# Designed miniproteins, single chains, part 12

Each design is a single chain, and the fold is of that chain. pLDDT is the mean over its residues in the fold that is shown.

## One batch from the design tools (miniprotein)

Design m388
Fold by ESMFold2-Fast:
Structure m388 (fold): chain A 75 residues (1-75)
Amino acid sequence: GPDYLGLLKGEVPYSEELTRGFVETLLKTEDVGFMEAALRALLARYPEAREVALAFVEEHTSGERRERLVAAIRA
């Protein structure tokens, strides 16, 4: 499977495909606080992932979850 742990640690090269897969997997959890922390960790290692992560979150979420995750990405 994809190395999402390696991605969060900055141990693998940046990839838009791996970023999309990571965010898709993350959005399957019920813990919005964990999603926020994981997105901040991703963007701290790969600032270039911001636009891809933002677009995916805006397309696949709504309401308070979208607002919180968009705020985390834009911080």
Scores: mean pLDDT 79

Design m389
Fold by ESMFold2-Fast:
Structure m389 (fold): chain A 58 residues (1-58)
Amino acid sequence: LLAALEAAARATRAAVAAGELDPASIRTSFSSEGKTVVVTTTAVGADGRTVTITARQE
C-alpha cells in the first residue's frame, strides 16, 4: 500500500510541477482487487481533460 501511494503521489507531484494538472482538482481513491491494492489519482489537466494516475501494489 505505502509503495503504491508513494508512486502515485510522486507522479502527481511531478505533473503538478510541470503545469499539467490543476492542484485543486486532485482526488485520490483506493480499491482492492484480490490481493492487489490500487491507488487511483484523478485530476483535471491544463487542457481541461481528466487525467488519471494509477499505481498498483501486490
Scores: mean pLDDT 74

Design m390
Fold by ESMFold2-Fast:
Structure m390 (fold): chain A 67 residues (1-67)
Amino acid sequence: MSEEQRKEAAARLKQVLETYNLPQEVIDEAVDMVLAGASAEEIKEKLLEAGLPEAVADLVKYELEKL
């Protein structure tokens, strides 16, 4: 994944997480994980632990895997 693709993925993830009113700390951690090249599975696990619905976390994982 290119640096540009990671930044775009991080920006999209941030918008989705803000829609679900997650704490800013959780949003920042998830964005940092994307920028650091963490796996889609690790990001999904973090979001589920933070209280994101499983269906939404699955969609995020699917979108990240397409990159």
Scores: mean pLDDT 77

Design m391
Fold by ESMFold2-Fast:
Order: C-alpha cells, then sequence, then structure tokens
Structure m391 (fold): chain A 102 residues (1-102)
C-alpha cells in the first residue's frame, strides 16, 4: 500500500491504513516536496521513529509491536530546525514482514 500525505501548516498529516493480516510492518517515508524537515512517524499514537529528510530522501521505520488486522491511523509530523511545522508532500509505502508491498 502506498499513500500520499500532505502536511498542513502545523506539519501534520494523517491517513488510514487497512491491514488484512496481523504482523510486523515496515513503513518507508519518502519526502516529495517542501523544505527539509525532521519527520516523525506515529501509528495508532505510538511513535516509531524520526529522520531528517530533504526532497527525494527516504527513511524506513518498523512497527515496534505487531499490528492487528483492521484499520490503523498513520500520522506524519514534519518540523523544521526551529520546531515549526513544515508543509509538504510525503509518500508512505507499507511492506509486510516478508518484504511484500501491502
Amino acid sequence: STATLTTDADGVARAVLTLTESGYYTFVVTKLSGATATVYLTVDGRFLGSATLAVGESATFVSSEPLAAGDHVVTVVATGADGAGVPGVFQVTVYDENGNLV
């Protein structure tokens, strides 16, 4: 599964991810536009990690616990070095524990 998320003026974007099977999932966040930002990935309110991304760069995050089948809220928060929100477009690509695109 691939979702395009656009962060608002506060640097926040959310999407719903539907999983058919329980397991560990890998999230690849790619920055497509906007100023260089520190990106924070959260799933169901649980922080998975952060990385500083310029346009064209990607970071990989893995779920810290198994995610159940069903709907999950994926949140991207992007901030500048000053802590202010960074508007921009991000792509989130999700893989299962076998490396297959979900």
Scores: mean pLDDT 88

Design m392
Fold by ESMFold2-Fast:
Structure m392 (fold): chain A 56 residues (1-56)
Amino acid sequence: DEALRRIGALHRRAHARSRSAEELEANFTEEEKRELGEGLRRVREPQHAQLDALLA
């Protein structure tokens, strides 16, 4: 959706405004960010019902 793209663009813009990309990269590697995203996807799918109950 366009709303999701807008939010993503705002987050990247905030990074450029507040801190340099190099400083952010020093804390988190590209590999770690990628694995975190994949991990959340896997956890959310099998535990979908549990997450819905907690967020309710």
Scores: mean pLDDT 52

Design m393
Fold by ESMFold2-Fast:
Structure m393 (fold): chain A 85 residues (1-85)
Amino acid sequence: GKKLYKLTIKFKEPLPLEEVEKLANEIIEALKKIPGVKGVLIVDVTEKEIVLLVEAEPSQKEEILKTVEELVKDYPVESITLEEL
């Protein structure tokens, strides 16, 4: 069955909010294309972090993390966490 996850991306330095908002939308669209991801919702977007709720099957955790890591590879990322709620 599908579970709810909290996805948090933290940046090493504050980034322009417009840039972070654009990145958050790119992440949401990419995650929605993964089979077994039912929905993605924004919790918070700040200059320092992106927080999303992702409803997905547990088998998709690795693909979700891999997809996010690829999209943020050129950004100064401190951490990416995916927490089961």
Scores: mean pLDDT 88

Design m394
Fold by ESMFold2-Fast:
Structure m394 (fold): chain A 78 residues (1-78)
Amino acid sequence: GRVLSDATKEAMFKVLDTDGDGVINGEEIARLGTEIELALGVRLSQAEVDAADKNGDGTIDFAEFKALVDRVEARRNA
């Protein structure tokens, strides 16, 4: 399908969350761009990553990750 399911987003998040702490941080954020590009065929920008970190703590939780994927899907489908 053209839209990723919540189950697919959860699987992607779990792959990126290597330490199992429930957030994506540091080096895991670098891998996030690659995973989005592979899954959606669209390059993730640094501005999109920065916008996903709504609390400014340098981490991306699952809710922020879902919002990021939804924004990238909307951009790809436009």
Scores: mean pLDDT 72

Design m395
Fold by ESMFold2-Fast:
Structure m395 (fold): chain A 92 residues (1-92)
Amino acid sequence: EFEKFLKLLDEGKLTSEEILKKLKEMDYENQKKVLKKLAEYAGLDPEKVIEIFEKIKKGADLEELAKELSEKLKLPYEKAKAIVEILKKILE
């Protein structure tokens, strides 16, 4: 299942809704692996995205994380906030 998902992801054959659904079904280590690939495809630093994801898992403040991600990735705050909200949704 996981290897088949990675192949479909690499081929660009998955919708955002399908990706989110599959991410929620995965264990934490596989979630990080997929998020690293998604960050790379989006042109974002994957290590910085994973760092924020791990901090969300530990219960860090989402507003502070959005500000941190905005500064580290040089993104507008609203885009960084949207990313943090998606990452939180994966962990729910």
Scores: mean pLDDT 79

Design m396
Fold by ESMFold2-Fast:
Structure m396 (fold): chain A 111 residues (1-111)
Amino acid sequence: VEALKAYIENPSEENFAAVVKELDGATKEQYDAAIQTLLDASDENIEKVILDPDGALLIVGLLAFSSLENRQALVEKISKLSDEAKENLMKAIRLSPLPLHLFPDLEELIK
């Protein structure tokens, strides 16, 4: 999960490409570690990730594959961020093929 940590610290196209490679063929343990890395990150760093177009889509994907408990914890963390960050995440959700009705807890982001 080193590539994800680097991306959270510095959201760049190069670091995002490294995350994609790290998650290619990832085990359940690696996905759990990725979700936990986001939960452990500072609110400032998560906001920077969400404001990056690639990062917003990455978070949407990880929310889809997370447990209900981890998804609720991450949504709660995101709900405390700026309105701009929440709007960017909602835009990423709309652009994804993700069926929002399967993730009703994401509605919490728009209040």
Scores: mean pLDDT 71

Design m397
Fold by ESMFold2-Fast:
Structure m397 (fold): chain A 51 residues (1-51)
Amino acid sequence: SVSQLEQEKQNLDATFDEQIAKETDPLKRDILLGSRAVYEAVLNVVIKKLQ
């Protein structure tokens, strides 16, 4: 399950990187960057709890 969560994190990072690169609206880009920071923090907490 930890390996699956790490893989999902990598997949989400890649997806958000693509969306951020394509986004021309600065506000929408900031929202994407903020969303990325939040899900990374949540996944890191869950991964640590599962060891």
Scores: mean pLDDT 81

Design m398
Fold by ESMFold2-Fast:
Structure m398 (fold): chain A 80 residues (1-80)
Amino acid sequence: MEEEFLRLAGRVAEALREMAEALATEADPKAAARKAIEALERAKEALREAARVYPELREATEKAIREAEEAIARLREQVA
């Protein structure tokens, strides 16, 4: 249980780090947005898995998934 939790938390943290790095370092705003979208999609996948494995976290993970979806929608406007 602890190892699974740490692995899922690590996947979310890594995806969020990749998103932040892309937004901070990528010179092309559209390329930065595309990389951030990819990272947020990976974070959503890890959060969905966490909700499935840990039902106690369902409410928190559903909120995080909604926030990620809103961020993805905003970033998609930048790549249009």
Scores: mean pLDDT 78

Design m399
Fold by ESMFold2-Fast:
Structure m399 (fold): chain A 79 residues (1-79)
Amino acid sequence: SLVQEIEATYDEKEAQILMYAAQLGAEEGKKEAEEKGIKDPEEQKKIVEEKAKEKIEEVLTEKREEYEKKLKELLELEK
């Protein structure tokens, strides 16, 4: 499962953050599937998993951007 892949790849604290993001994405995916009238359980699962993955990638991207921003601030202080 996506949750097991996260737990295997990341440390405990990072895994908890990513699992929370996955949960939020899964809830968004479920809502989207319901709004689009998708009745096939397999298609609903695909949308839920896709949204969960998108949310994980969003969190990882934001963490990278925050790191880059702080790095730029530190480099600016060296001028």
Scores: mean pLDDT 72

Design m400
Fold by ESMFold2-Fast:
Structure m400 (fold): chain A 65 residues (1-65)
Amino acid sequence: MEKIQQDMDEAMARMAASVLGGEIKMVDGKTYIEVHVETEDEAEEAKKIGELLEKKYGVKVKVIK
């Protein structure tokens, strides 16, 4: 389970980071995506995508303004 979960988390994190223009971070052995946004439109879009990814794949997405 751990191997499959890590591979999946990394793949999902890479895709999400690419789409959101964010950075992949590791905190306490868990993959986290930090997204820097400058506009409200970007923040809203990143939040929506982040919620979908969190529900679908169990990854954490943090939007930073």
Scores: mean pLDDT 69

Design m401
Fold by ESMFold2-Fast:
Structure m401 (fold): chain A 68 residues (1-68)
Amino acid sequence: SARLERVVAILEWLHARGELTAENFAAALEAEGVLDPETIERLAKIIEESPSLEEAIKGIRELFEEIE
């Protein structure tokens, strides 16, 4: 999914900068204009609840399998 690829790229970009927070992730996704607000809220919650980058990526992939 092109949407999934973009979301993961944004996640990895923020992580590489040491700026991966739920708020920064939501703001970056809103700026891209690729996702609806409800999906962005669900993705931000995954970042808040995930103890690691690997768990966040897993949660994001599982969400996209559910909604696509």
Scores: mean pLDDT 83

Design m402
Fold by ESMFold2-Fast:
Structure m402 (fold): chain A 89 residues (1-89)
Amino acid sequence: SLEDIKNKIEEAKKSVDERYERGRKVGAELAKQNPRAGAAAMGFELADETTGASYAARIGAAVENPEEAQRVLDEAYEDVLKKKIEEIL
């Protein structure tokens, strides 16, 4: 039903938001010791199995540029969310 589809989309959004929050927490803790390791961990937590390594590398390369790192994080978030919604539809 249409309501079932809406519920699945809401669950997908919640799942991606929870992953984003975990990624930020793990990345922040690791970054206290090693900023590049924190950036890589954040990329792997946020992105899916096929794009995790690519996003981790891009975030790691931007570790000294917070604005660029945030831009890459936003891209990873949008890509994962879009893919999850497409799997439902």
Scores: mean pLDDT 75

Design m403
Fold by ESMFold2-Fast:
Structure m403 (fold): chain A 58 residues (1-58)
Amino acid sequence: MDEEKALAVKAVKQGQDYLSQGDAEKARKVIEETAASLSHPGVQAAVLASGDALLAES
């Protein structure tokens, strides 16, 4: 169904967890690697945009 969206949400949460530990580089890597594994361009763009927002705020 929306398996890629679920994967995207999971990656954003993992990125948030790394940011809370002070590791912005690992947060970015997790988001970028997950985006690269997705087949839908819209979901990829959403993951990258969410990741950018999290990294900018943290």
Scores: mean pLDDT 76

Design m404
Fold by ESMFold2-Fast:
Structure m404 (fold): chain A 100 residues (1-100)
Amino acid sequence: MFEELTAALRNPAVVAQLTAITQNVNAASPYLTPEEAVQLTGEEMSMLAAVVDNDAAGARASIDRLVDILRESGRRSDPRLFDIADAVRAQGDALVAAIE
């Protein structure tokens, strides 16, 4: 567990994409309901767990759900969430490529 976490954090591409995704999730926060924010945080935590476990398929599934939550929230709230969803998709694809 500690060695697996350390290995993931040694990859600069993984760290860069995780940081970028976290910043975009935080930027989305003012436009989300409390329920949407809980769902988004849950998928972000699932993504982090998959990255630590070197589970590319699990990371991709969590990223897909993050993007879906952001797009659905964008339809209700603010169109900036669509730009955030597109950024998270690009960052998530790069993250999955780095752990494959």
Scores: mean pLDDT 82

Design m405
Fold by ESMFold2-Fast:
Structure m405 (fold): chain A 100 residues (1-100)
Amino acid sequence: SQEELLKLVEELIELYKKLGEALINNDVETADKLQVEILEKFEEIKAGLSPEQQKEAEKIHEEVEDKIQAAYESKTEEAKKAFEQFLEEAKEELKKLIEE
């Protein structure tokens, strides 16, 4: 299920992009729902990984969580674009980890 794990990573990144939009728009209800979906999707990804890969995935996930909070504090289009670029980098790191 490597192909399935890679698809889950793409779905996780799309959820983070939607969370960013909800945060910019102060849509708390949508943001809360997306945070739950993100946690569920991340746990599905972790279930397919070795313990060592899980540790690295958790580190990447923590970096994404830290960046999203920092990026949306300013609520600017520049901060949003910077975060979307970071998400693309995080996606490639997670895909590389799974393909090891």
Scores: mean pLDDT 82

Design m406
Fold by ESMFold2-Fast:
Structure m406 (fold): chain A 66 residues (1-66)
Amino acid sequence: KKEEELKSKIEEYRKKLDEVTREGQKAIADALKESPEKALEVGRKFGRESRELQRKINEYEKELAK
């Protein structure tokens, strides 16, 4: 049941991406209270993490589409 495993992984990474997005938005807002430079640094960090998670989701979706 490879499809069930792939769907489970896709759901797991999508949930992680949602969490990272929410945490990132909150962390950026908090960092903006300190300085714009810190907000940019925090934004870049969460942006990289979000892109990596999205890349994995796309890979599993391609496997599922086969």
Scores: mean pLDDT 81

Design m407
Fold by ESMFold2-Fast:
Structure m407 (fold): chain A 86 residues (1-86)
Amino acid sequence: MELEEAAREVVGAALSGDLERAVKIMKDKFGLSEEKARKLAEKIHEAVRRAQAEGRNPLDYAAQAAKEMGFDELAEALRKLSERVR
């Protein structure tokens, strides 16, 4: 439950363009290093922008971005969050 809410906040920060907030959440809640969190925040930001441009679910695109970078815990939290919204 807490990880799903943290994942929601990461996507919300990325959608608003607040990448520093997304980095902080990933460091504090998912234990990522500064460099890994920053790279992942950028990739999630690109993924959610692409989802909006294509009329798709930003949570699904964010989950795929996290999975491609090997962050399975965040990817699973985003996937579960996407399922709960439908």
Scores: mean pLDDT 80

Design m408
Fold by ESMFold2-Fast:
Structure m408 (fold): chain A 60 residues (1-60)
Amino acid sequence: SIDDLQKQLSELNRQLGDIYLQALQALRQGDHQTTQQLIEEADKINEEAVKVLREILELR
């Protein structure tokens, strides 16, 4: 249970890192629309990560 949640959190962190990298590249290219969309996607992944963290905390 908790091990699976930790793996899920690690995967969410990896996805978040990839999105930040893509957002930086889009920003450098002047693609503000794509940058904004990626920021919104990052916010959603952050919300999921926080939920997983809260669930881990409740199990400890």
Scores: mean pLDDT 86

Design m409
Fold by ESMFold2-Fast:
Structure m409 (fold): chain A 91 residues (1-91)
Amino acid sequence: STAEKAKELAEDAVRDAELGAELLKKAEESEGREAAILYAAGGVHLAGAAANVRIAKKYIEKAKEEGQDVSEAEALLAEAEALLAENGVKV
């Protein structure tokens, strides 16, 4: 369903945001080339999370118009947005 797709995208966004944040934290604790690689990888995951948040928002809106329950997707979306905001990413 549309609501299930919204939930899956929001779950993917949370996962990518968590991984991105962890990689950036490891980059701060690393030096030289390793730090650069971890920072780049963290940035890629945060960008992926931001993209999934934007797509999930569209699916949530569509699911609401279709009369579907989006409560789980909205909770996951809020979690992903909070994690992204903590890492300086606006969506």
Scores: mean pLDDT 90

Design m410
Fold by ESMFold2-Fast:
Structure m410 (fold): chain A 81 residues (1-81)
Amino acid sequence: SEAEKEAEKIIEAAINNELTEEQRKLIEEASKVKTEEMLKEHEKMREELAKQPETPGEERGRLAAIRKLAMYLKKQAEEKK
């Protein structure tokens, strides 16, 4: 939940071109993560969003980006504990 809220704020800041240096770095680090687990979760997420026909494609992309970043943030939080 916390990771999802943080990811949503970061993606909204990116859309508005208001990213902080730290937020930009987080997006860059998340984009570099290419583990098989992350790719499988991303594919499941895309499939889940595609089953919601009422959701416009642009909004599906935004939600997918938020969920992907949230997964990265959750793993980072667990690693830093």
Scores: mean pLDDT 68

Design m411
Fold by ESMFold2-Fast:
Structure m411 (fold): chain A 86 residues (1-86)
Amino acid sequence: DAEKKKEELKKKVEEQAKKDEEEAKALGLELKITIKSVEVKGNEVTVTLEIEVTEPDGTKHKAELTFTYELVDGKFVLKDGKLVEL
């Protein structure tokens, strides 16, 4: 069920994003994580995120992160990660 796989991974990604944003806030950084796409292909789910970081001096950094997960025994295992600085 592609919809269930997509929903489960999206929930995990949203939970991790919330933690990362809270940790960044504690360091004086403004971190914004946006889920751009979630694609299901067989046993693999690819998540594309947009990351925006604002430093205390107002400098902004933007990057696109792509994570590919494989569904193994009902668990999502991270296979690959790619970062493209924007």
Scores: mean pLDDT 78

Design m412
Fold by ESMFold2-Fast:
Structure m412 (fold): chain A 99 residues (1-99)
Amino acid sequence: SETEKNIEKGRELLKQGKYDEAIKVLEKAKDSPEALTLLGMAYLAKGEFDKAREYYVKALELDPKNVNARWGLLVLAFKLRDLGREEEADELISLANKA
């Protein structure tokens, strides 16, 4: 499908470190939990932590058992802890551990 093609292209662009290009393509597939998870990864890589959180949460709203979105929240949480943002990190860890 068109959605699957945009997700595949976005994933390839992320692997190449082309984050802004990946975001542009993945925004065309926002109805997919996978695309939302990849958007979270792109924003995390850019250091835009609030947007990364927003997209991982949206992915879990569409698919509460999405392993990749849950893992993304954990990666974001550990990054926030490294930056001294402990309370935000603990909130994300709690959210990621819900079924």
Scores: mean pLDDT 88

Design m413
Fold by ESMFold2-Fast:
Structure m413 (fold): chain A 74 residues (1-74)
Amino acid sequence: STLEEISRLFGEYQERLAAQDLAGARRTLERLRELLEQMRREDPDDPFAQQLEAVLREWERALRTLEEQARLAA
């Protein structure tokens, strides 16, 4: 199910961050965004899609900060 895929990708995202694999974390976030867009197409009023959007916005901000810090350190 879509929910099971999202739960798996949530775990993958955390594992990528713990491994300091920012590129892997970025790819996982992009996959989560694709699932969010699919959920929006299927049901625009889905409360789980709204919750996922909020989580992904926060993770996007955090990841962008980490990516910027990594670029400045190079």
Scores: mean pLDDT 85

Design m414
Fold by ESMFold2-Fast:
Parts: sequence; structure tokens; C-alpha cells
Structure m414 (fold): chain A 73 residues (1-73)
Amino acid sequence: SEKELEKIAEEIAERTGVSKEAAYKAVLAALTSGVDNLTAAGLARLLKISKEQARKILEVLREREEEIEKAGE
């Protein structure tokens, strides 16, 4: 469900301080590539953010991995 992915993106934006657009792009990257295949450096490059912000995003994505996978079906 797109709405569930948006909710996860909003949580990421709130917890990490990135824009909702950047957070949503990170959620889509996790859905497409799998959370385990994402790196902080890769996310930082993709989103044009700091590596520290990317690490925080990756932590939230790992916590929400099951929800992202279910929402993608």
C-alpha cells in the first residue's frame, strides 16, 4: 500500500530531519533493492544527504523492513 509506505517515510523524516520526499525515495530503494542491500554511503549518494543522516534512515528502514515488504505486495 502506497499509504503505508508514505507513513514509514513520514516517520523517517520526523526521526532523521530529512525531507519527506528524500525519506520516501529511501523507502522505495529499500523496497526495490532490499534493506540488507542498502548502505549508508549508497543512500547518502542517492539522496544527496550526509552519511550520518543516511545511517539514521537505514536504522529506521531496518526496524520497518517487514512492513515495507508487506506494503510492496
Scores: mean pLDDT 83

Design m415
Fold by ESMFold2-Fast:
Structure m415 (fold): chain A 83 residues (1-83)
Amino acid sequence: SPELEKQIEEAIKTFKAEVAELKSVLSTLSPEELKAAVAHVDGLVEKFKELIEKHLPPELAKRKIKELEEIKAEFVAAAEAAM
């Protein structure tokens, strides 16, 4: 539904802001907290992929999934660099 598509888009926007905030404090986190942060981001990306594949048009879904995978990859690299 269009309303659910809009909710998914807003949730992705919130997720990007949360990842950016978390990325800004990585240097202050312990190795255990960094591991937990990576697991948290990974879990949210997998949840978004499921919602996107189920509810968004295929062409838009492909673009959004790629964007989320890139955000995850960049976050994991930054977290590993902070260890």
Scores: mean pLDDT 85

Design m416
Fold by ESMFold2-Fast:
Structure m416 (fold): chain A 93 residues (1-93)
Amino acid sequence: GPLEEGKKAIKEAEEYIKKGDVEGAIESIKKAIKQGLKLLDQGRYKDAVEIFRKAVEVARKLIEKFPDNLEAQIVEGIALIVLGLAELLLSKQ
């Protein structure tokens, strides 16, 4: 399901970062964000928060290794926005 797929995408992103594959890492973070959005659509706000928090953490690791990569900075920004939305929705339950 989206939670397992999101966790797998986070792990794949971490492996791409270790290999220095910035493009692979960005695509894997985008996959994790897509799975988190599916969790939001399903009303699974707590699970979505878990995936988006991990996406932010991994995007920050990517930026630390590639500080001048604009797409990495953009993907962190997207992860932060969707995390904020998921946390807001979770708080209203």
Scores: mean pLDDT 91

Design m417
Fold by ESMFold2-Fast:
Structure m417 (fold): chain A 71 residues (1-71)
Amino acid sequence: MSDEQLQALRDALIEAGVSEKVAQGAVNLMREALRAGASVGEAAMRALKYLEKAGVSGDTASEALTRALSG
């Protein structure tokens, strides 16, 4: 997963109305998971759970993750 895909995730979340702090938190968590040897799917699952706990709807979080990973 590239830094460009992580930036695209941050931008997609902000565009969807997620705060910059929460969006950056999701990106940081995903980057750390990947550096720890997690798969892209495992990192995405952790980011999804983080976003849901931060008050982001599951639909919004899933759509932003899908868009970022598909580019």
Scores: mean pLDDT 82

Design m418
Fold by ESMFold2-Fast:
Structure m418 (fold): chain A 80 residues (1-80)
Amino acid sequence: MSKEEKAEYIANGAVLALKAAPDATPEQIREAVYSIALQAGFDEETAKELAERIAEIAVQHRGDLEKFKEEVKKATLELL
């Protein structure tokens, strides 16, 4: 999986998690993203950092899934 494919996988997974649970807490989002990142082949430290960053993005952009996806993809690419 390329860096771009990895970032797209994480972004799509995070969007699906928010669509399934729109009122998810930051903690629930961290747990979901951590699992998705590990499945995508990220190490535990990077998956943890990514989960924290995406939970923060969800707090700011929960009402705008397009913006949320863009910010998640950007954050993931910065960690690859």
Scores: mean pLDDT 82

Design m419
Fold by ESMFold2-Fast:
Structure m419 (fold): chain A 74 residues (1-74)
Amino acid sequence: KSKEYVEQAEEHIRQGEQALQAGDRETAGRHLRQAIEYAHKGIKAAKEEGDKKSLEQAQEQLDRAIALGQQLDG
């Protein structure tokens, strides 16, 4: 299940980045919020499963989504 959350977080980060590049701040914000939610779920699930790879990926995804979201806030 952690892998599923990691995959969802990555997809939402990708779509958020595309929306930012297009100047669509509202769409970017929605995708980045979803990415943060899935990354948190991925971290929790990976810890419960003992999946170190998914844990590392989810932590990196959380950091990336937060950094992209800060670009929207100024």
Scores: mean pLDDT 84

Design m420
Fold by ESMFold2-Fast:
Order: sequence, then C-alpha cells, then structure tokens
Structure m420 (fold): chain A 69 residues (1-69)
Amino acid sequence: GAAAKEAEKAALLARLDRMRASAERHGILTPELEALLAEARRLIEQGDLAGARAVLDRLTHLGVRLATA
C-alpha cells in the first residue's frame, strides 16, 4: 500500500544520507560517488524504489570491497 511505499522511500533516503555522510567523513566523496548518490536520489524522488535500491546496493558492495582491501 501507499504507507509501505512511503516507509521504503524514507528508508532509502536515510540510507542515502548515511552513505553520503560516511563518504564525506572519510574524504572519499568523489565526483563519481556524488553522481551515483545523485542518481539514487533522483530514482527515489521519481518513485523508482527498485532502481534506487539497486544503485545503493552496488555502492554498499563497492564500499565493502574497499574496506576489506
């Protein structure tokens, strides 16, 4: 329902904001990362929650790879 979609949107926006804040704190907020975060935000705002989730999952996977190197 609409409430479930709004909850998912809020969760994705919170996840996006946490990823951005973490990248800024660690000095890794590159133009490329900024562009991907902007793309995820645009998808969330357009209601493409599946697309936004896919972008954020890709960024999370990349972050894990960098943290374990």
Scores: mean pLDDT 77

Design m421
Fold by ESMFold2-Fast:
Structure m421 (fold): chain A 77 residues (1-77)
Amino acid sequence: IKAKAIAAGLSKEQAEEIQKLQEEVYEELKPILGEEAAKKIAELFAEAEIAELLGAPQEVVEELIKEAAKIGVEAAK
């Protein structure tokens, strides 16, 4: 994710913060939703943060968050 954030035009500092966000979301959700779902949700949250920082339309950010929510709901069943 860090390399992707830098390639997208974000600073090294922003890329490191996004990587930390991905790691924190993954560790928090893993015991609740399982490893696979936690990993996918963490990746989508990191992608949403990159999109927001790059000034993507709000609809794009919202779609990424909705996709993460759908994975979480399905994993919780």
Scores: mean pLDDT 78

Design m422
Fold by ESMFold2-Fast:
Structure m422 (fold): chain A 96 residues (1-96)
Amino acid sequence: SEKVKKLLEEAAENIRKAAPALGMSDDELQNIVDSLKYLADESQRPDADRDLLIQALLRGAGVLRKLAEATPEARDALLKAAESLEEAAKLLQESP
């Protein structure tokens, strides 16, 4: 779904905004962005394992929410990224 791809792009953008406050290296940020691109591309495949995608997105959202609690300066961006991943997972559950 194009909507899922857009949500993962929004998550990546919010993680980029949070990266300086988290002390992320360029390599660490690029690895996260590449992982989100991989999940976005997988979500476009008709034969993708949707349950694994949903689990990956919800696990990612959980990590971002924990980081938001630990990093007040990045809280808003991290929560927005988590919400985008949660919405993407919801769309995958509701729209085969």
Scores: mean pLDDT 84

Design m423
Fold by ESMFold2-Fast:
Structure m423 (fold): chain A 90 residues (1-90)
Amino acid sequence: MGKAVIAAVKPYLKYDKEKNLPVIADPEGATKAFLEAAGLDLSLPDDTVVAEVNGKKYTVADVKAIFEDALGRDARIALPPLATLAENVV
């Protein structure tokens, strides 16, 4: 499932000509695309557990934070953790 989730998020990447790299321009839209592609309800509360990796639980708020941390930065920093979460959706 990770490949499908990453493909769903890619339209929310914008090319930043000043930085000469792709950036996350819409973290809210990217978060919703991640949840939809993972088969999750878009109305889930931020504290809802959506993935578990090596016994650590990740919530909707954790996914949103990954995109927000990448806002205006190199989108490549968000893609590896998101792929890991997408493969471990509960």
Scores: mean pLDDT 71

